# Designed miniproteins, single chains, continued (3): the designs that were tried, part 23

Each design is a single chain, and the fold is of that chain. pLDDT is the mean over its residues in the fold that is shown.

## One batch from the design tools (miniprotein)

Design m8814
Fold by ESMFold2-Fast:
Structure m8814 (fold): chain A 70 residues (1-70)
Amino acid sequence: MSEELRKQLEEAKKEIDEAVKNKDIGKLLEALSETGRIHFKALQNGDEELAKEAWEVAVEAAKKYRELKA
Protein backbone atom coordinates (compact mmCIF):
# COMPACT_ATOMS: atom_id res chain seq x y z
CA MET A 1 0.00 0.00 0.00
CA SER A 2 2.66 2.58 0.98
CA GLU A 3 4.71 1.64 -2.12
CA GLU A 4 1.76 2.52 -4.39
CA LEU A 5 1.17 5.84 -2.60
CA ARG A 6 4.89 6.67 -2.76
CA LYS A 7 4.85 6.02 -6.52
CA GLN A 8 1.75 8.20 -6.86
CA LEU A 9 3.47 10.99 -4.91
CA GLU A 10 6.52 10.71 -7.20
CA GLU A 11 4.24 11.08 -10.24
CA ALA A 12 2.45 14.06 -8.65
CA LYS A 13 5.82 15.76 -7.99
CA LYS A 14 6.76 15.19 -11.65
CA GLU A 15 3.41 16.63 -12.77
CA ILE A 16 3.92 19.71 -10.56
CA ASP A 17 7.38 20.32 -12.05
CA GLU A 18 6.05 19.96 -15.62
CA ALA A 19 3.09 22.25 -14.91
CA VAL A 20 5.44 24.91 -13.48
CA LYS A 21 7.75 24.65 -16.52
CA ASN A 22 4.77 25.04 -18.87
CA LYS A 23 3.05 27.67 -16.67
CA ASP A 24 -0.03 25.43 -16.81
CA ILE A 25 -2.08 26.60 -13.84
CA GLY A 26 -4.85 24.06 -14.50
CA LYS A 27 -2.44 21.12 -14.42
CA LEU A 28 -0.74 22.54 -11.33
CA LEU A 29 -4.09 22.66 -9.50
CA GLU A 30 -4.87 19.08 -10.59
CA ALA A 31 -1.49 17.90 -9.26
CA LEU A 32 -2.06 19.84 -6.02
CA SER A 33 -5.40 18.04 -5.59
CA GLU A 34 -3.64 14.72 -6.16
CA THR A 35 -1.04 15.46 -3.43
CA GLY A 36 -3.93 16.23 -1.05
CA ARG A 37 -5.53 12.87 -1.86
CA ILE A 38 -2.21 11.07 -1.27
CA HIS A 39 -1.72 12.90 2.05
CA PHE A 40 -5.19 11.85 3.24
CA LYS A 41 -4.70 8.20 2.25
CA ALA A 42 -1.26 8.10 3.88
CA LEU A 43 -2.80 9.35 7.14
CA GLN A 44 -5.55 6.71 6.92
CA ASN A 45 -2.87 4.02 6.45
CA GLY A 46 -0.82 5.30 9.42
CA ASP A 47 2.08 6.30 7.17
CA GLU A 48 2.84 9.61 8.87
CA GLU A 49 6.20 10.05 7.10
CA LEU A 50 4.61 9.79 3.64
CA ALA A 51 1.72 12.01 4.78
CA LYS A 52 4.21 14.67 5.93
CA GLU A 53 6.10 14.48 2.63
CA ALA A 54 2.87 14.79 0.63
CA TRP A 55 1.82 17.81 2.73
CA GLU A 56 5.20 19.48 2.14
CA VAL A 57 4.86 18.85 -1.61
CA ALA A 58 1.37 20.41 -1.52
CA VAL A 59 2.68 23.50 0.33
CA GLU A 60 5.46 23.96 -2.25
CA ALA A 61 2.98 23.54 -5.12
CA ALA A 62 0.71 26.17 -3.53
CA LYS A 63 3.68 28.59 -3.32
CA LYS A 64 4.47 27.99 -7.01
CA TYR A 65 0.81 28.54 -7.86
CA ARG A 66 0.86 31.95 -6.13
CA GLU A 67 4.11 32.88 -7.93
CA LEU A 68 2.63 31.95 -11.32
CA LYS A 69 -0.46 34.10 -10.61
CA ALA A 70 1.57 37.10 -9.36
Scores: mean pLDDT 82

Design m8815
Fold by ESMFold2-Fast:
Structure m8815 (fold): chain A 75 residues (1-75)
Amino acid sequence: SNAQAELARLQELVREVRKLKEAGFSDEEIRKYLLEKGYPESEIDRAMSLLWTAEKLREIGDEVDAEIAARRAAA
């Protein structure tokens, strides 16, 4: 379905945004690059928002894991 194709395209775009961010590009640079490549602003915004959410959840998980490890080391 078109929805499945759109989701697959969005997932690929999220991977590209992550790759560019890991390469040291700013959010503004990534946005300009993807716009120049013909991606719609709405898809770019959604991909960047999804990546930010995933990264934030990972950071929270890492903090929780560190707290658990610290408490275990103190016992």
Scores: mean pLDDT 81

Design m8816
Fold by ESMFold2-Fast:
Structure m8816 (fold): chain A 74 residues (1-74)
Amino acid sequence: MVELTEEQKEVVEATAEALRLIGDALQAALEARKIEDEEEREKLLKEAKEEADKKAKELKEKYNMEKLEVHEPK
């Protein structure tokens, strides 16, 4: 059994979610790199960035809300 504090467990879970979201964004960027048409590549990169920003913002808001209830993140 892992002896983590609630705060440490929350950080680990948030980190795992963030890594998964980063992985999705990186995969989308790599797929865009395979596109030879620059206009289509830019469009997919823009869409991928907007999606990643949205998901990162949701994760950050969720994480910050939890931290505010338990303790301030620092």
Scores: mean pLDDT 66

Design m8817
Fold by ESMFold2-Fast:
Structure m8817 (fold): chain A 70 residues (1-70)
Amino acid sequence: MSGEEAIEKAKEALEKAKEYIEKGDIESARQYLEEAQRYIVLAVIKGEEEKARELGKELKELMKKLQELE
């Protein structure tokens, strides 16, 4: 998988996590946040550091919102 592909998959997972957070589905939201984190890490390894950093900020914000639902 390329760094660019990892960025796209991370974005998709973050979007899904956001939808499930809004629905109050903690289990599904957590699953997608974990998936996004894996792709963000892969993107960093593949050299997409700047884009991965931006997505990492969004991930942290969504993780904080998920913690409020627990």
Scores: mean pLDDT 84

Design m8818
Fold by ESMFold2-Fast:
Structure m8818 (fold): chain A 80 residues (1-80)
Amino acid sequence: GPLRAEAGRALGEAIRALENGDYQKAVEYFERAIELAEKAGDKELVGFAYRLLSIAYEKLGDTEKAKEYREKAEKYGFVE
């Protein structure tokens, strides 16, 4: 549906920002992708986005948030 399509688009923009080293922008797009994916009921996209958000926070040096989002991703079956 439209929410899942928008979640996928936000995820794509987040991954592009992550690849470009724009970790702050990556965080913003991953948070948007998670919000949209949760509304769409897409648990796989939520878990994947949490794992990548954890990596973005690691790159920013925010070890506490990186751990928080890694643990959230593991709840959805993304364990490394």
Scores: mean pLDDT 87

Design m8819
Fold by ESMFold2-Fast:
Structure m8819 (fold): chain A 68 residues (1-68)
Amino acid sequence: MREILFSPETAEAFAAMIVGIAKVMKKNGVKIDLEEVERQIDRIEEAFGPLSPEFRENLLKEVKKLNE
């Protein structure tokens, strides 16, 4: 069973943070690897459990916008 310290809400917060950092890096002119961003989201789901379908879909749309 997953640790009580980390809830699904915590997983969503970490995933959102990863995407937020990537967006800031993109705007700051820093080259980012979009595949790495998606990999980090997948790792968060693996570690903390699946994100809600709506949240995950919105998050992936944000990642796709980084490539435009």
Scores: mean pLDDT 71

Design m8820
Fold by ESMFold2-Fast:
Structure m8820 (fold): chain A 68 residues (1-68)
Amino acid sequence: SLAEKARALAEEALKLGEAAAAGKASEEEAKKALELADEAMRLAAEAGDEEALAIAARGARKAVKALY
């Protein structure tokens, strides 16, 4: 379902974002985490899945911390 896709992308974004924030991922991987988070947030909003949206937002925050 759309919600399942949103959740999977959000979890990937969070995992990659956390790795980047810990200095264990490259800048390119941190940028990829932002791309995944943006797509996850779009799908989560369309599906009405607030939990997936929150996970994606957290992933984005971690990725931004790594990049800036």
Scores: mean pLDDT 85

Design m8821
Fold by ESMFold2-Fast:
Structure m8821 (fold): chain A 64 residues (1-64)
Amino acid sequence: MKKLQEKLEEIAKELGEKYGAEVEVSVEGDLVSVKAVPKPGASVEQARKAALEAAKKGFELLEE
């Protein structure tokens, strides 16, 4: 269970760096919750893309 949370944190970090956003991903049962906030100077659209990719990767981890 802790390993799943660690992988989600890695995904959040990588996507945050890629899109210039602060990304948080958490899992509650079979539900994936994602929060993305644009860093100063970054676009809201890039933060949204980061959140969508984080959610997709989170769901993929739950299928394994």
Scores: mean pLDDT 77

Design m8822
Fold by ESMFold2-Fast:
Structure m8822 (fold): chain A 56 residues (1-56)
Amino acid sequence: SAKDLLIRIAERDTGLTAAQLHALETASEEEIRALADRYGVSAAAMRSLADALRAL
């Protein structure tokens, strides 16, 4: 599926696990920001990824 493909690309590009990426679908804004800070990704990019995963 498109979601599975996005998860695989995001794992490679961010270093987050598939489980952490799936968790973005239900994550709060605070959780998204904390995860972005932890993995050296911008909060805006992490939010965009969360929104994309929610839409798929």
Scores: mean pLDDT 85

Design m8823
Fold by ESMFold2-Fast:
Structure m8823 (fold): chain A 95 residues (1-95)
Amino acid sequence: SEEDRAFWREFMKRAGELLKKMEELLKEVEKDKSKIEEALKELEEIKKKLEELIKEVEEKIKTLTDERLKEMLRRTIEYVKKKFEEIEEKIKSLA
């Protein structure tokens, strides 16, 4: 539906912004270790935004009838969660 397409577009935009911010923080820390504390604080903010996004996606999935869209939403959330964990671990390992 048009509503489901609008939700997907907004979701992908928000997911992409979180991924981009996480990758930028990792690059900053790799160049300058003095940025580690600042980056970890920013990651805590990103974690809260990610938790909100996950909650919204789980709520949307309960009302969706489009099985393909459900799978795409779940897969994208799993990817973003894994990337967050990998980047957090990498930044902490540089401390």
Scores: mean pLDDT 87

Design m8824
Fold by ESMFold2-Fast:
Structure m8824 (fold): chain A 80 residues (1-80)
Amino acid sequence: MFLSKEELEAWADARGLSPEVREALDKLYEIVEKASPRVKAFAEADLGVLEIYLAINPDIPEEKILEMIEKTIKRVEELA
């Protein structure tokens, strides 16, 4: 199962990620929380993939993290 918002934020804090990545994460969790149950299920699957990728790639560039978050946001918005 994917990380909670709190766990992802704690990870971002530990990594010293920029305000831009943090803002993107906040937006992602806000739109997922407000989405229909069906859209939430799809967003949860995408978040699971992101968490696995982050777990196996601890040195992933911030630009790639932001790109993955933005793709998930776009997908949730397209399904909403």
Scores: mean pLDDT 70

Design m8825
Fold by ESMFold2-Fast:
Structure m8825 (fold): chain A 69 residues (1-69)
Amino acid sequence: SLEAAQARAREILDLMYEKLEEEVKKNPDDKFTQVLLRLFRLIREGRLTPEEAQELDKEIAEVIKESLK
């Protein structure tokens, strides 16, 4: 059912957020994981605006650029 699918999606988001928090604690210099954690936080809180999505896109682009050096 749609309701069951939505509940499952929420559970997955919560699990992914917890895993990302653990990874940030293990690797505090991992900028990519930090950006993903912020993205998931914004989604969970219903705060992902177009403006915030643009800022995250810029940060992801910078992380990719640094990793290609």
Scores: mean pLDDT 76

Design m8826
Fold by ESMFold2-Fast:
Order: C-alpha cells, then sequence, then structure tokens
Structure m8826 (fold): chain A 58 residues (1-58)
C-alpha cells in the first residue's frame, strides 16, 4: 500500500538522519566561510558519518 511505502521511505530516511545532521551541523559551524567552502566541508562530514554508519551495520 502507499501508506506502507511511505513508512518504509521514512524509515530509510531515518538511516541517513545522523549523516544529514552531521552535514547540517558542519554547515552551521562554518557559516562564516564562503557558501561553496562550507558546502564542501558539510558534504565531507556527511559522507564520513554515512561511512561510519555503514561500517556499524556490517
Amino acid sequence: SMAQALAEAEARGAEYLPAIRAANRTLEENRDLPPEEAQLLASEAGRRTAEELRRERE
């Protein structure tokens, strides 16, 4: 059902929440940098957090 599909999508989103939060936190901490540089740092922080989460699931 569509409700079940939405619930699964939200659950999948929850798996990435720590990575998204790490990226957003890095962006907030580097608001004084040019947006392009802050975005690169945020992307790297999110990627590292996602990699850590994947290792924990092994």
Scores: mean pLDDT 70

Design m8827
Fold by ESMFold2-Fast:
Formats: sequence, C-alpha cells, structure tokens
Structure m8827 (fold): chain A 71 residues (1-71)
Amino acid sequence: AQELIDKAGELAGEAGRLHREGRFEEARELAKQAIKLAQEAMKDPAYRAAALSVLHEAQRVLEAAEKGEEP
C-alpha cells in the first residue's frame, strides 16, 4: 500500500511538472496512472486518507491538463 502511494505521488508530481512545461498529453497520461494507483491504495483502510489526498491531487492535474488542450 505505501509503495502504491509513493508511486502515485511520484507520478502526480511528474504530471504536474509536465503540465507546467506545456506537455499536456504526457501530463494527462501520468495523472491517469497516478489516479489508478491511488485508487488501489485506497482499498487498504490504513492508507485510505493518504491515498485519497494523492488521488485528488492527480485529478486536479488531469483536469488542468485537459482544460489546457482546449482550442
């Protein structure tokens, strides 16, 4: 569970960095992966709060990246 949270956080952080660099497609893909890992980590009650925090951060990056791709 902790390894899933650590990996999800790493991916969410990298997605945020890519979004700031204007790499919206890559940011979107990494944010989706972070969301998936955070959802798996949430299945463990001991890590649910930490996983939920990472999930929300990754969702914010995904929404921002998708918004940045509008014509």
Scores: mean pLDDT 78

Design m8828
Fold by ESMFold2-Fast:
Structure m8828 (fold): chain A 55 residues (1-55)
Amino acid sequence: MTDSERLAELGSRLSSLYRNRDADGLLRLSDEARDWFPSLADGARMLAERIRAEE
């Protein structure tokens, strides 16, 4: 899998997890992506924190 293909897959997973309001899933995705795609990892973490703040 190329980096572009992996980034697209991770982005799709991020969108799905956010739509499902899965904060824990977003945090796991953030940890998975951190070393390879730090901007996407930061985005996933911010979305998870936003979901938790809405509780």
Scores: mean pLDDT 79

Design m8829
Fold by ESMFold2-Fast:
Structure m8829 (fold): chain A 84 residues (1-84)
Amino acid sequence: MITYAPKSVKKGETFTVGGIGEPGAKVQVYVDGKLVAEATVNESGTFKVEVDASDLPVGKHTVTVKLTKGDETREESFEITVEE
């Protein structure tokens, strides 16, 4: 599912999450359980989502990516560190 996830991002900058899924699936990105970005998997079965880290405090955060198509849901998580 997730094919690209950064380990760190600077405070106030954006980071990109990339992955693969079923075309037309809804992509929802959560940080510490809060929905921060949404996208849709494209016709080639790939997605890229930019997340603004400006509202995130410095330190470690859990990013969860949820893909939904019909009644099926897939989740994958990774840790990101917000740096000064």
Scores: mean pLDDT 82

Design m8830
Fold by ESMFold2-Fast:
Structure m8830 (fold): chain A 72 residues (1-72)
Amino acid sequence: SLEELLERIRRLEAILDRNRAAGDTELSKLTLEQLIRVLEQATELAKKRGDEELARELEEQLERAKAELAAL
């Protein structure tokens, strides 16, 4: 469900924050790759449900995550 995907995004963000704080670049990369996949799924589901505001927010978050991964 969309709610389960949003909960998973929140958990992955917490893991990413922890990995960044620890300076673990490899774990940060792996977490970003997982976060990107879940964000893509959540964005598509939000679009299918007609939630344009949520879809836009998720797309913005997705682009930030992709940019961060590319900079590592």
Scores: mean pLDDT 89

Design m8831
Fold by ESMFold2-Fast:
Structure m8831 (fold): chain A 68 residues (1-68)
Amino acid sequence: SVKEKLEEIKEELNKDPRIKATLVGDDTLVIETTLSVEEIIGLALRLIGDYPELEVSVKGDTITVKAK
């Protein structure tokens, strides 16, 4: 399910102390970071490549991942 995929992403990302990933409802993962702009872009591109079924958007230091 989408929720299970988002929970897996959350657990992996939260291993980095610069990242705080929070599941909102069952369909949205909010990723708050202290990463550089280049690192945020790199992470977003990896998520787009690994999870083409999910919508990935970036606003400032925050990445949002949700069901399409």
Scores: mean pLDDT 86

Design m8832
Fold by ESMFold2-Fast:
Structure m8832 (fold): chain A 119 residues (1-119)
Amino acid sequence: MIEIKESGGGTVAEGGSLTLSSTFSGYIPDDYVMGWYRQAPGEPMKFVASISADGSEKKYAPEFEGRFTISLDRSRQTIYLDMKDLKVSDTAVYYSVLITTGGEPGVYFGDGVEVTVVG
């Protein structure tokens, strides 16, 4: 069973910064990607950022590129989302994700971390 433990989030003023974290444990198949999705009230799930299992490849949705940074602590199987220059429009529930590829394809979401940006 894959276990996902998220932390961080909270309320911050516009222009502020927050860091989210997620630790992945349990049975993780070979060939996977970790990342973050978000869901704002009344909106669908939206991709934010992803990082390869070895941390060498990073991908961002264009609207978050330059403001958000994804990183990986490989020793702890923990990803971080460092969010800078926060906007009221960044208010959402942020979900960490584990995407397995190859012979055992799957998508696993964490429970979500609430982020509120006050203007």
Scores: mean pLDDT 85

Design m8833
Fold by ESMFold2-Fast:
Order: sequence, then C-alpha cells, then structure tokens
Structure m8833 (fold): chain A 78 residues (1-78)
Amino acid sequence: SLEELIKNLENLIELAKSGKLGKSGLQAGLHDLLEAVEKYDKEAAEYLKKALEFARQGDIEKAIEYAEKALEILKKKL
C-alpha cells in the first residue's frame, strides 16, 4: 500500500540520518523502493533516482535530501 511504502521510506531515511545505515544499505533500500514509488508517482520516482545516484557517489547528505523530497510528494497523496 502507499501507507506502507511511505513508512518504509521514512524508516530508511531515519536510519540513514542516524548513521545506523551505511552507504551500501542506503543504496539497496532506495533501489528496492524505486519500482513501487514509480507506480504511485513519477515525480517522486525521479527524486528517488537522484537520491540513489547521490548515494552511489557517497554523497549521503544529498541522497537523504532527495529521498525526503520524494517522501513529501508521496505524503501529499494521502
């Protein structure tokens, strides 16, 4: 569901911000959520793709920023 997707993305962002989730974990989590996000909103999916690319480059701060942008778009659909 959209509600479960939002919770999963919120949890992923929280773990990344707290330092409990490293680069590889953030990459895997973002990649796994991307297909589901794309089915709900293409703009949110584009932000999540940017988040994944920044995570791959090791720019965790920007990865979190773009993941939060995707999250806000999804939350507006509730």
Scores: mean pLDDT 87

Design m8834
Fold by ESMFold2-Fast:
Parts: sequence; structure tokens; C-alpha cells
Structure m8834 (fold): chain A 61 residues (1-61)
Amino acid sequence: AAPEVVIRPVSAAEAAALSPAEVEEYRRIVAEVTARLAAGEPLSPEEVRRALEAQAVLAAL
């Protein structure tokens, strides 16, 4: 079984410190991973973790 991925909580200060370009990069990461999941493509635990962290950052905005 795949190991459980624990995502670090994102602070409001960390989210507020992001530039518009960094926010767009996080949106791109989430969109790419979501598209690959929808296509049934295999994802590494690291790719899933990165997408979940990006989603957490976007949710904190």
C-alpha cells in the first residue's frame, strides 16, 4: 500500500507572501496533476504531495 502523505499546514502569512507568478505556478501544478489523475496516469507520492501542498496554499489565499 502507498504510504500516507501528511501535508504541512500552510500559514496565511506564507500564502500572502506569494507573488502572482508563484500563485499561477501552484495553479499549474494542481491542474497538471488533476489532468494526469483523470487520464489514469500513475503518479509518484512526491507528485501527489506537491499537488496537495499547492492546493493547500491556494485554499489559504
Scores: mean pLDDT 73

Design m8835
Fold by ESMFold2-Fast:
Structure m8835 (fold): chain A 85 residues (1-85)
Amino acid sequence: GPVLDSLRIFAKKYPDLIDLSDIDNASSSKDAIDRIIKRNKLPVTGDDVMAEIQRRLVNTPYIDWGRVVRDVLKKYIVDEALKLK
């Protein structure tokens, strides 16, 4: 799905922040996000990130879902993890 696909793209670009094992061993999109949050010691929850994704997708055409999901994951996970380095 768009969340796991987007996380795999970010794992390739930011291997120090996202380990492919956190994605491949996850039981769900939220579990993958929670594993990445824990690894980077981020002060957010997978529930918060998933809720923001759902809020954005309500007003988004299906063809744009991948871009919107990547924008949310970049803002709330990638950019925040980079600030802590």
Scores: mean pLDDT 87

Design m8836
Fold by ESMFold2-Fast:
Structure m8836 (fold): chain A 65 residues (1-65)
Amino acid sequence: NLEKGEEMRKKGEEAEKKGDKSTAAFYYAQAGEYYKQAGDEEKAKEYYQKAVELNPSLQPHFDDI
């Protein structure tokens, strides 16, 4: 899970550098989910927030973080 979180984070960073905010938000949200499953609540919250900043429609899925 932690390794998957890092993989998704890197894909999000690549998409963000290309200006693809929707794809970046998707990968950051996936990174947050993997970090949450790994028990890393701090990183999960960080990447959920980053995903929501790029795509606010994701916010309802992370209200309990």
Scores: mean pLDDT 76

Design m8837
Fold by ESMFold2-Fast:
Structure m8837 (fold): chain A 72 residues (1-72)
Amino acid sequence: DALIARYEALIAEEPDNALAWLLLGRELFRAGRLEEAVAAYERAIQLQPDLEDARRELARVLTALGRLDEAA
């Protein structure tokens, strides 16, 4: 996916860009690469804990993986 490659390139230049990690997570989720999407969202939250969208989208991906049920 061209967008995934673009965001990976941006992150290589700006590894502290939380928004780039969030956008990468969204494209990975759309591509069905769920475990990689989780990692990208977790990185976005680490860099910017006030990114409400990242937390909400992480919960959706974890639900899709069935991992949220295992966390209880």
Scores: mean pLDDT 80

Design m8838
Fold by ESMFold2-Fast:
Structure m8838 (fold): chain A 70 residues (1-70)
Amino acid sequence: SEIEGLRKETEELLEQARKAIDEGNIKEALEYLQKASEKVKELEDAGDLETAKKFREQIDALLKQLGEKL
């Protein structure tokens, strides 16, 4: 389904963001988090508000981790 595809894409983008953070690739991490945020908006538009909220919490946590490393 559309929602299942969006969830998978968001999870893959968050995994790439975590890898980029671990490697110290700040610009790449920010790009992956921005793409993940766009997929979360699509999930919200599709009506999957609960999953979207969980992904937003993960994005916010990763952005905070990046800010602490800068």
Scores: mean pLDDT 86

Design m8839
Fold by ESMFold2-Fast:
Structure m8839 (fold): chain A 74 residues (1-74)
Amino acid sequence: MKEKAAENLRKIGEENYQKALDLLKSGEGTDEEILQYFKGAARAYELAAKITGSDEDKKMAEEARKLQEEVEKR
């Protein structure tokens, strides 16, 4: 049960992360929209990491936070 919850959170994280990247590359999104997607991705991966203890989930959360900070300084 907990593993399925983590898998669902990873999927949410991946979808939010990819959406944020697509908006950054296309230039179609606002900085606020991009920030919300990176925040969503980071939170989802952080929750997955808490469930599983996965270093990969922790790393993905850190990458999403790093990109969030890059957008915030624009």
Scores: mean pLDDT 81

Design m8840
Fold by ESMFold2-Fast:
Structure m8840 (fold): chain A 96 residues (1-96)
Amino acid sequence: MSREEFEAEVKRGIADILTALGDKFLERGEYDEAIKLYEKAVELEPDNADAYIGLGRAYLKKGEYDKAIEYFRKALEVDPGNEEARKLLEEAEKKK
């Protein structure tokens, strides 16, 4: 494994941990803290669909439907087959 491949693997691991921690804050209703963690996750790993789903869910819970739609669309750009992101996008669009 190259040094670049190793560094990319470490960044993925950290992004996954940040996403999981964001999910815990989201479950507690701490949406602003969840958003900060998901934003750090996508900064480290821009192809992290789960972090974009987390951002969309947090904004959806805050009633910021346009932002929620934007992040669910980004999740689908990264992972077009993601059924959760598709269902959440449909939900957010219906609430607009």
Scores: mean pLDDT 88

Design m8841
Fold by ESMFold2-Fast:
Structure m8841 (fold): chain A 57 residues (1-57)
Amino acid sequence: SEEGLELGKKGLELARKGDGEEGIKLGLEAVKLSHGKDLEGENLGGSAVGLGQQVLS
């Protein structure tokens, strides 16, 4: 769904700005909303989680 895709993009943007906690939170929601519906949204959500975790390390 477009909603999951947009959340994934926003989560990734926040992680890039150093907000790892919000990046992970939005990334997980993007994966949940996109699972089985939108591969791009699921992949972007996963990327947001991964980058957010790296920011917090």
Scores: mean pLDDT 82

Design m8842
Fold by ESMFold2-Fast:
Structure m8842 (fold): chain A 80 residues (1-80)
Amino acid sequence: LTPEQREAERRDAIEAAKGSLAEAFRVAGNPELAQKAEDAETVEQVREVYREAAKTLPDSPEVASLLTAAGVHIAAAEFL
């Protein structure tokens, strides 16, 4: 990958992780934390929101699926 392609993929991964986290919080009825996920600008901030989601959100299949997706995207962004 070129540096431009790597940065584009990292940006896409961050946006995908933010989307999954925001949706998990919306499904759980927490629009304030959903907004916090949308407002995250760096992979470090997205990871912080992910850790908060894992501790606070209910253990439901819908939430678990969204958290798994977010975790995969965070790992992709960190590995790029």
Scores: mean pLDDT 81

Design m8843
Fold by ESMFold2-Fast:
Structure m8843 (fold): chain A 125 residues (1-125)
Amino acid sequence: SKIEELKKEIRERAEELGIELSDEEVETLAEYMYSRGFESVEEALEHFRNWLRSFGVELDEKELFGVMVAVALVEKEEREKGKIFSVEEIKEKLRERLERLGIELPESTIEKIARAYYLSLLGRS
């Protein structure tokens, strides 16, 4: 299946970047990518790079991959709880998830990512 192909690619990219992902995190990111019609991890990373750049955020590949995982996990939690998080809630959750992945970003960068996520979510019907 497409989800199984994405899971394999996610695991391979995580290993290359030195990021340790749980099976649940791999599955969550694969479901996130599938739901958005991404064909590959490269396509998703390109989309995230361009999206974050539009908010003045420039990340290396490891940081960008970590943010993509963190965003997928936050969106899953919103769906499971049946609510939209505030910018502050998104920021806190992104910080927690990125810290677990070993990704260190400035507080101001995490805030910009949280705001970008919030605005993008509100633009969805």
Scores: mean pLDDT 87

Design m8844
Fold by ESMFold2-Fast:
Structure m8844 (fold): chain A 57 residues (1-57)
Amino acid sequence: APPTELTEEEKKAIDELLEKNPNPSKEELEEFAKKYLPEWSAEQVGVLIEQYKKKKE
């Protein structure tokens, strides 16, 4: 099952992604999912990142 809690490594990777592009494309979300959250779909990673952005703002 996909993890409910993000590790520090995953949070750092999300921060890096958002620093590079605050609105990641589907392609960037797909790449990110394959590297850090392979259990998650690109769609689920997109939602996760949107929630993470909301929490940071």
Scores: mean pLDDT 72

Design m8845
Fold by ESMFold2-Fast:
Structure m8845 (fold): chain A 77 residues (1-77)
Amino acid sequence: SLEEAERALAAGDLRRAALLYASLGVETALVHTVTGEEHFAAGDYEKAVESYERALELDPTNERARELLAKAREALA
């Protein structure tokens, strides 16, 4: 439920929160940040950039997504 996703987020369990939001069809910056981190770990830097850019469209104040986007862009250069 949305309430379970919010509790996971409050507890700092970002991966669980992202999975719960995604399963509910709720698009949040966290879902895209976690998806981007998975793509980055797999070496799919172009997809990581796409995911982080989407996260920043939803939450422009997300410092983590901004830092991860810069890192992914460096990996492509």
Scores: mean pLDDT 83

Design m8846
Fold by ESMFold2-Fast:
Structure m8846 (fold): chain A 74 residues (1-74)
Amino acid sequence: MPSELELEASVLLLAAAVLLVLAKKGKASIEDLEKGIRYAEEALRLAEEAGDRVTAEAAREVLRELRELLEKAK
C-alpha cells in the first residue's frame, strides 16, 4: 500500500493534471492555471519526501507544462 504522503501526492497530481487538460482545451482561467501550479508544486514536494520518483517525475512534467501555459496567457 502506498504511504499517506504518496496518496496525497497522487491526488494533488491528478487535480493538477485535470487543470492542465482543461487549459490545453482553452477552458482554464489564469486562476485555474495558478491553482494547478500550486497543486503540482505540493504534489512534487510530497512525492520527493515519500521517495516516489515516478510521481515526482510526473509532477515536474505537469508543473512545467502549466507554467508554460501561464506565461502564454499573460
Scores: mean pLDDT 84

Design m8847
Fold by ESMFold2-Fast:
Structure m8847 (fold): chain A 55 residues (1-55)
Amino acid sequence: SAAVRKAREEYGVTEEDFLTLKKIAEELGEDFAIQLLQRETGLSEEEAREVIESA
């Protein structure tokens, strides 16, 4: 997806980071993982949600 490409190419999110975000979403909730990704990057809430759903 475009959001995953942007996260990977523009913000340097790695495959290991995607797995970590997925685990965070499972343990602490999807909203927390979205907030964390937004804080570490410049992605919108919509883009961050797409990244987490794609992990």
Scores: mean pLDDT 81

Design m8848
Fold by ESMFold2-Fast:
Structure m8848 (fold): chain A 71 residues (1-71)
Amino acid sequence: SLKKKLEELKKEFRKLVEEIEKKLRELEEARRKNPDDKKLIEKLEKEVDELLKKAVEIAKQILELEKQLKS
């Protein structure tokens, strides 16, 4: 059902947001403690970017399903 699919996507989105928040904290810490460690910072930035890309894709799916259920 669309409702069950929406619930699963919302769960995945919530977990992904938590992971993004954790990675952003790691990135901020790396910038503060090791500002000259360009490799570490670039690695963490790439990890955040990949997670954000996944979050956008899930958010688009949630929006489309909510539109179908509320229209």
Scores: mean pLDDT 86

Design m8849
Fold by ESMFold2-Fast:
Structure m8849 (fold): chain A 71 residues (1-71)
Amino acid sequence: MHRQLAETLEASGKKLEANGDNQSAASAYTQAGVHYAKAGDVERAKELYRRALELDPDNERARENLEKLEK
């Protein structure tokens, strides 16, 4: 189920961020955002893509996915 996977990936991202692994955290948050969007939680997906870009501004996948949700 997309929501359960999104929650797991978000939890992993938080742990990576707490450890200072910003690029891995950004990747995990980007993946979590994709699964939240598929679960219908568009606002949570946007929050996670923005967080990913705060940690890794060059994360093209997070940027592209955020743009698609913002039109």
Scores: mean pLDDT 84

Design m8850
Fold by ESMFold2-Fast:
Structure m8850 (fold): chain A 57 residues (1-57)
Amino acid sequence: KPLEVKETDLSQEELDARIAEAEKAGDFEALMQYRLERIDDPELREGELKVWNELLK
């Protein structure tokens, strides 16, 4: 499935917690999704999104 940037009101700490849970669960799709949302720089976040979506093709 393609990754997407979701607008979220989650704090950095809440995103880190969700990343840790996804990693423990082996849910790499959720892990990558939350890692993208963790990136504070919107240009870097969109760049990563494009790279990961191209790799998923």
Scores: mean pLDDT 70

Design m8851
Fold by ESMFold2-Fast:
Structure m8851 (fold): chain A 78 residues (1-78)
Amino acid sequence: GAMRDRQLAMMRRARPVIEEAAEVIKLSKEKGLLDDVKKINDAMDRLSAAVRAGDEAAFDQAIEELKKLIEETKKKLS
């Protein structure tokens, strides 16, 4: 059905971003960037909620927020 098709498309878009987030979280924990770890985990929770709801608008907002947090945290790791 339409909702399952939307969830599948969202999961495909989310997968590489979630994988990058997991690696950034690992490195951030090693560097003691615990506030950044919390922000990324909170953003991942919002992304997961949007996928479960099949909410494309919430998903688009959540994935862009997560991407931004990943890039900001990567700058602190460099």
Scores: mean pLDDT 87

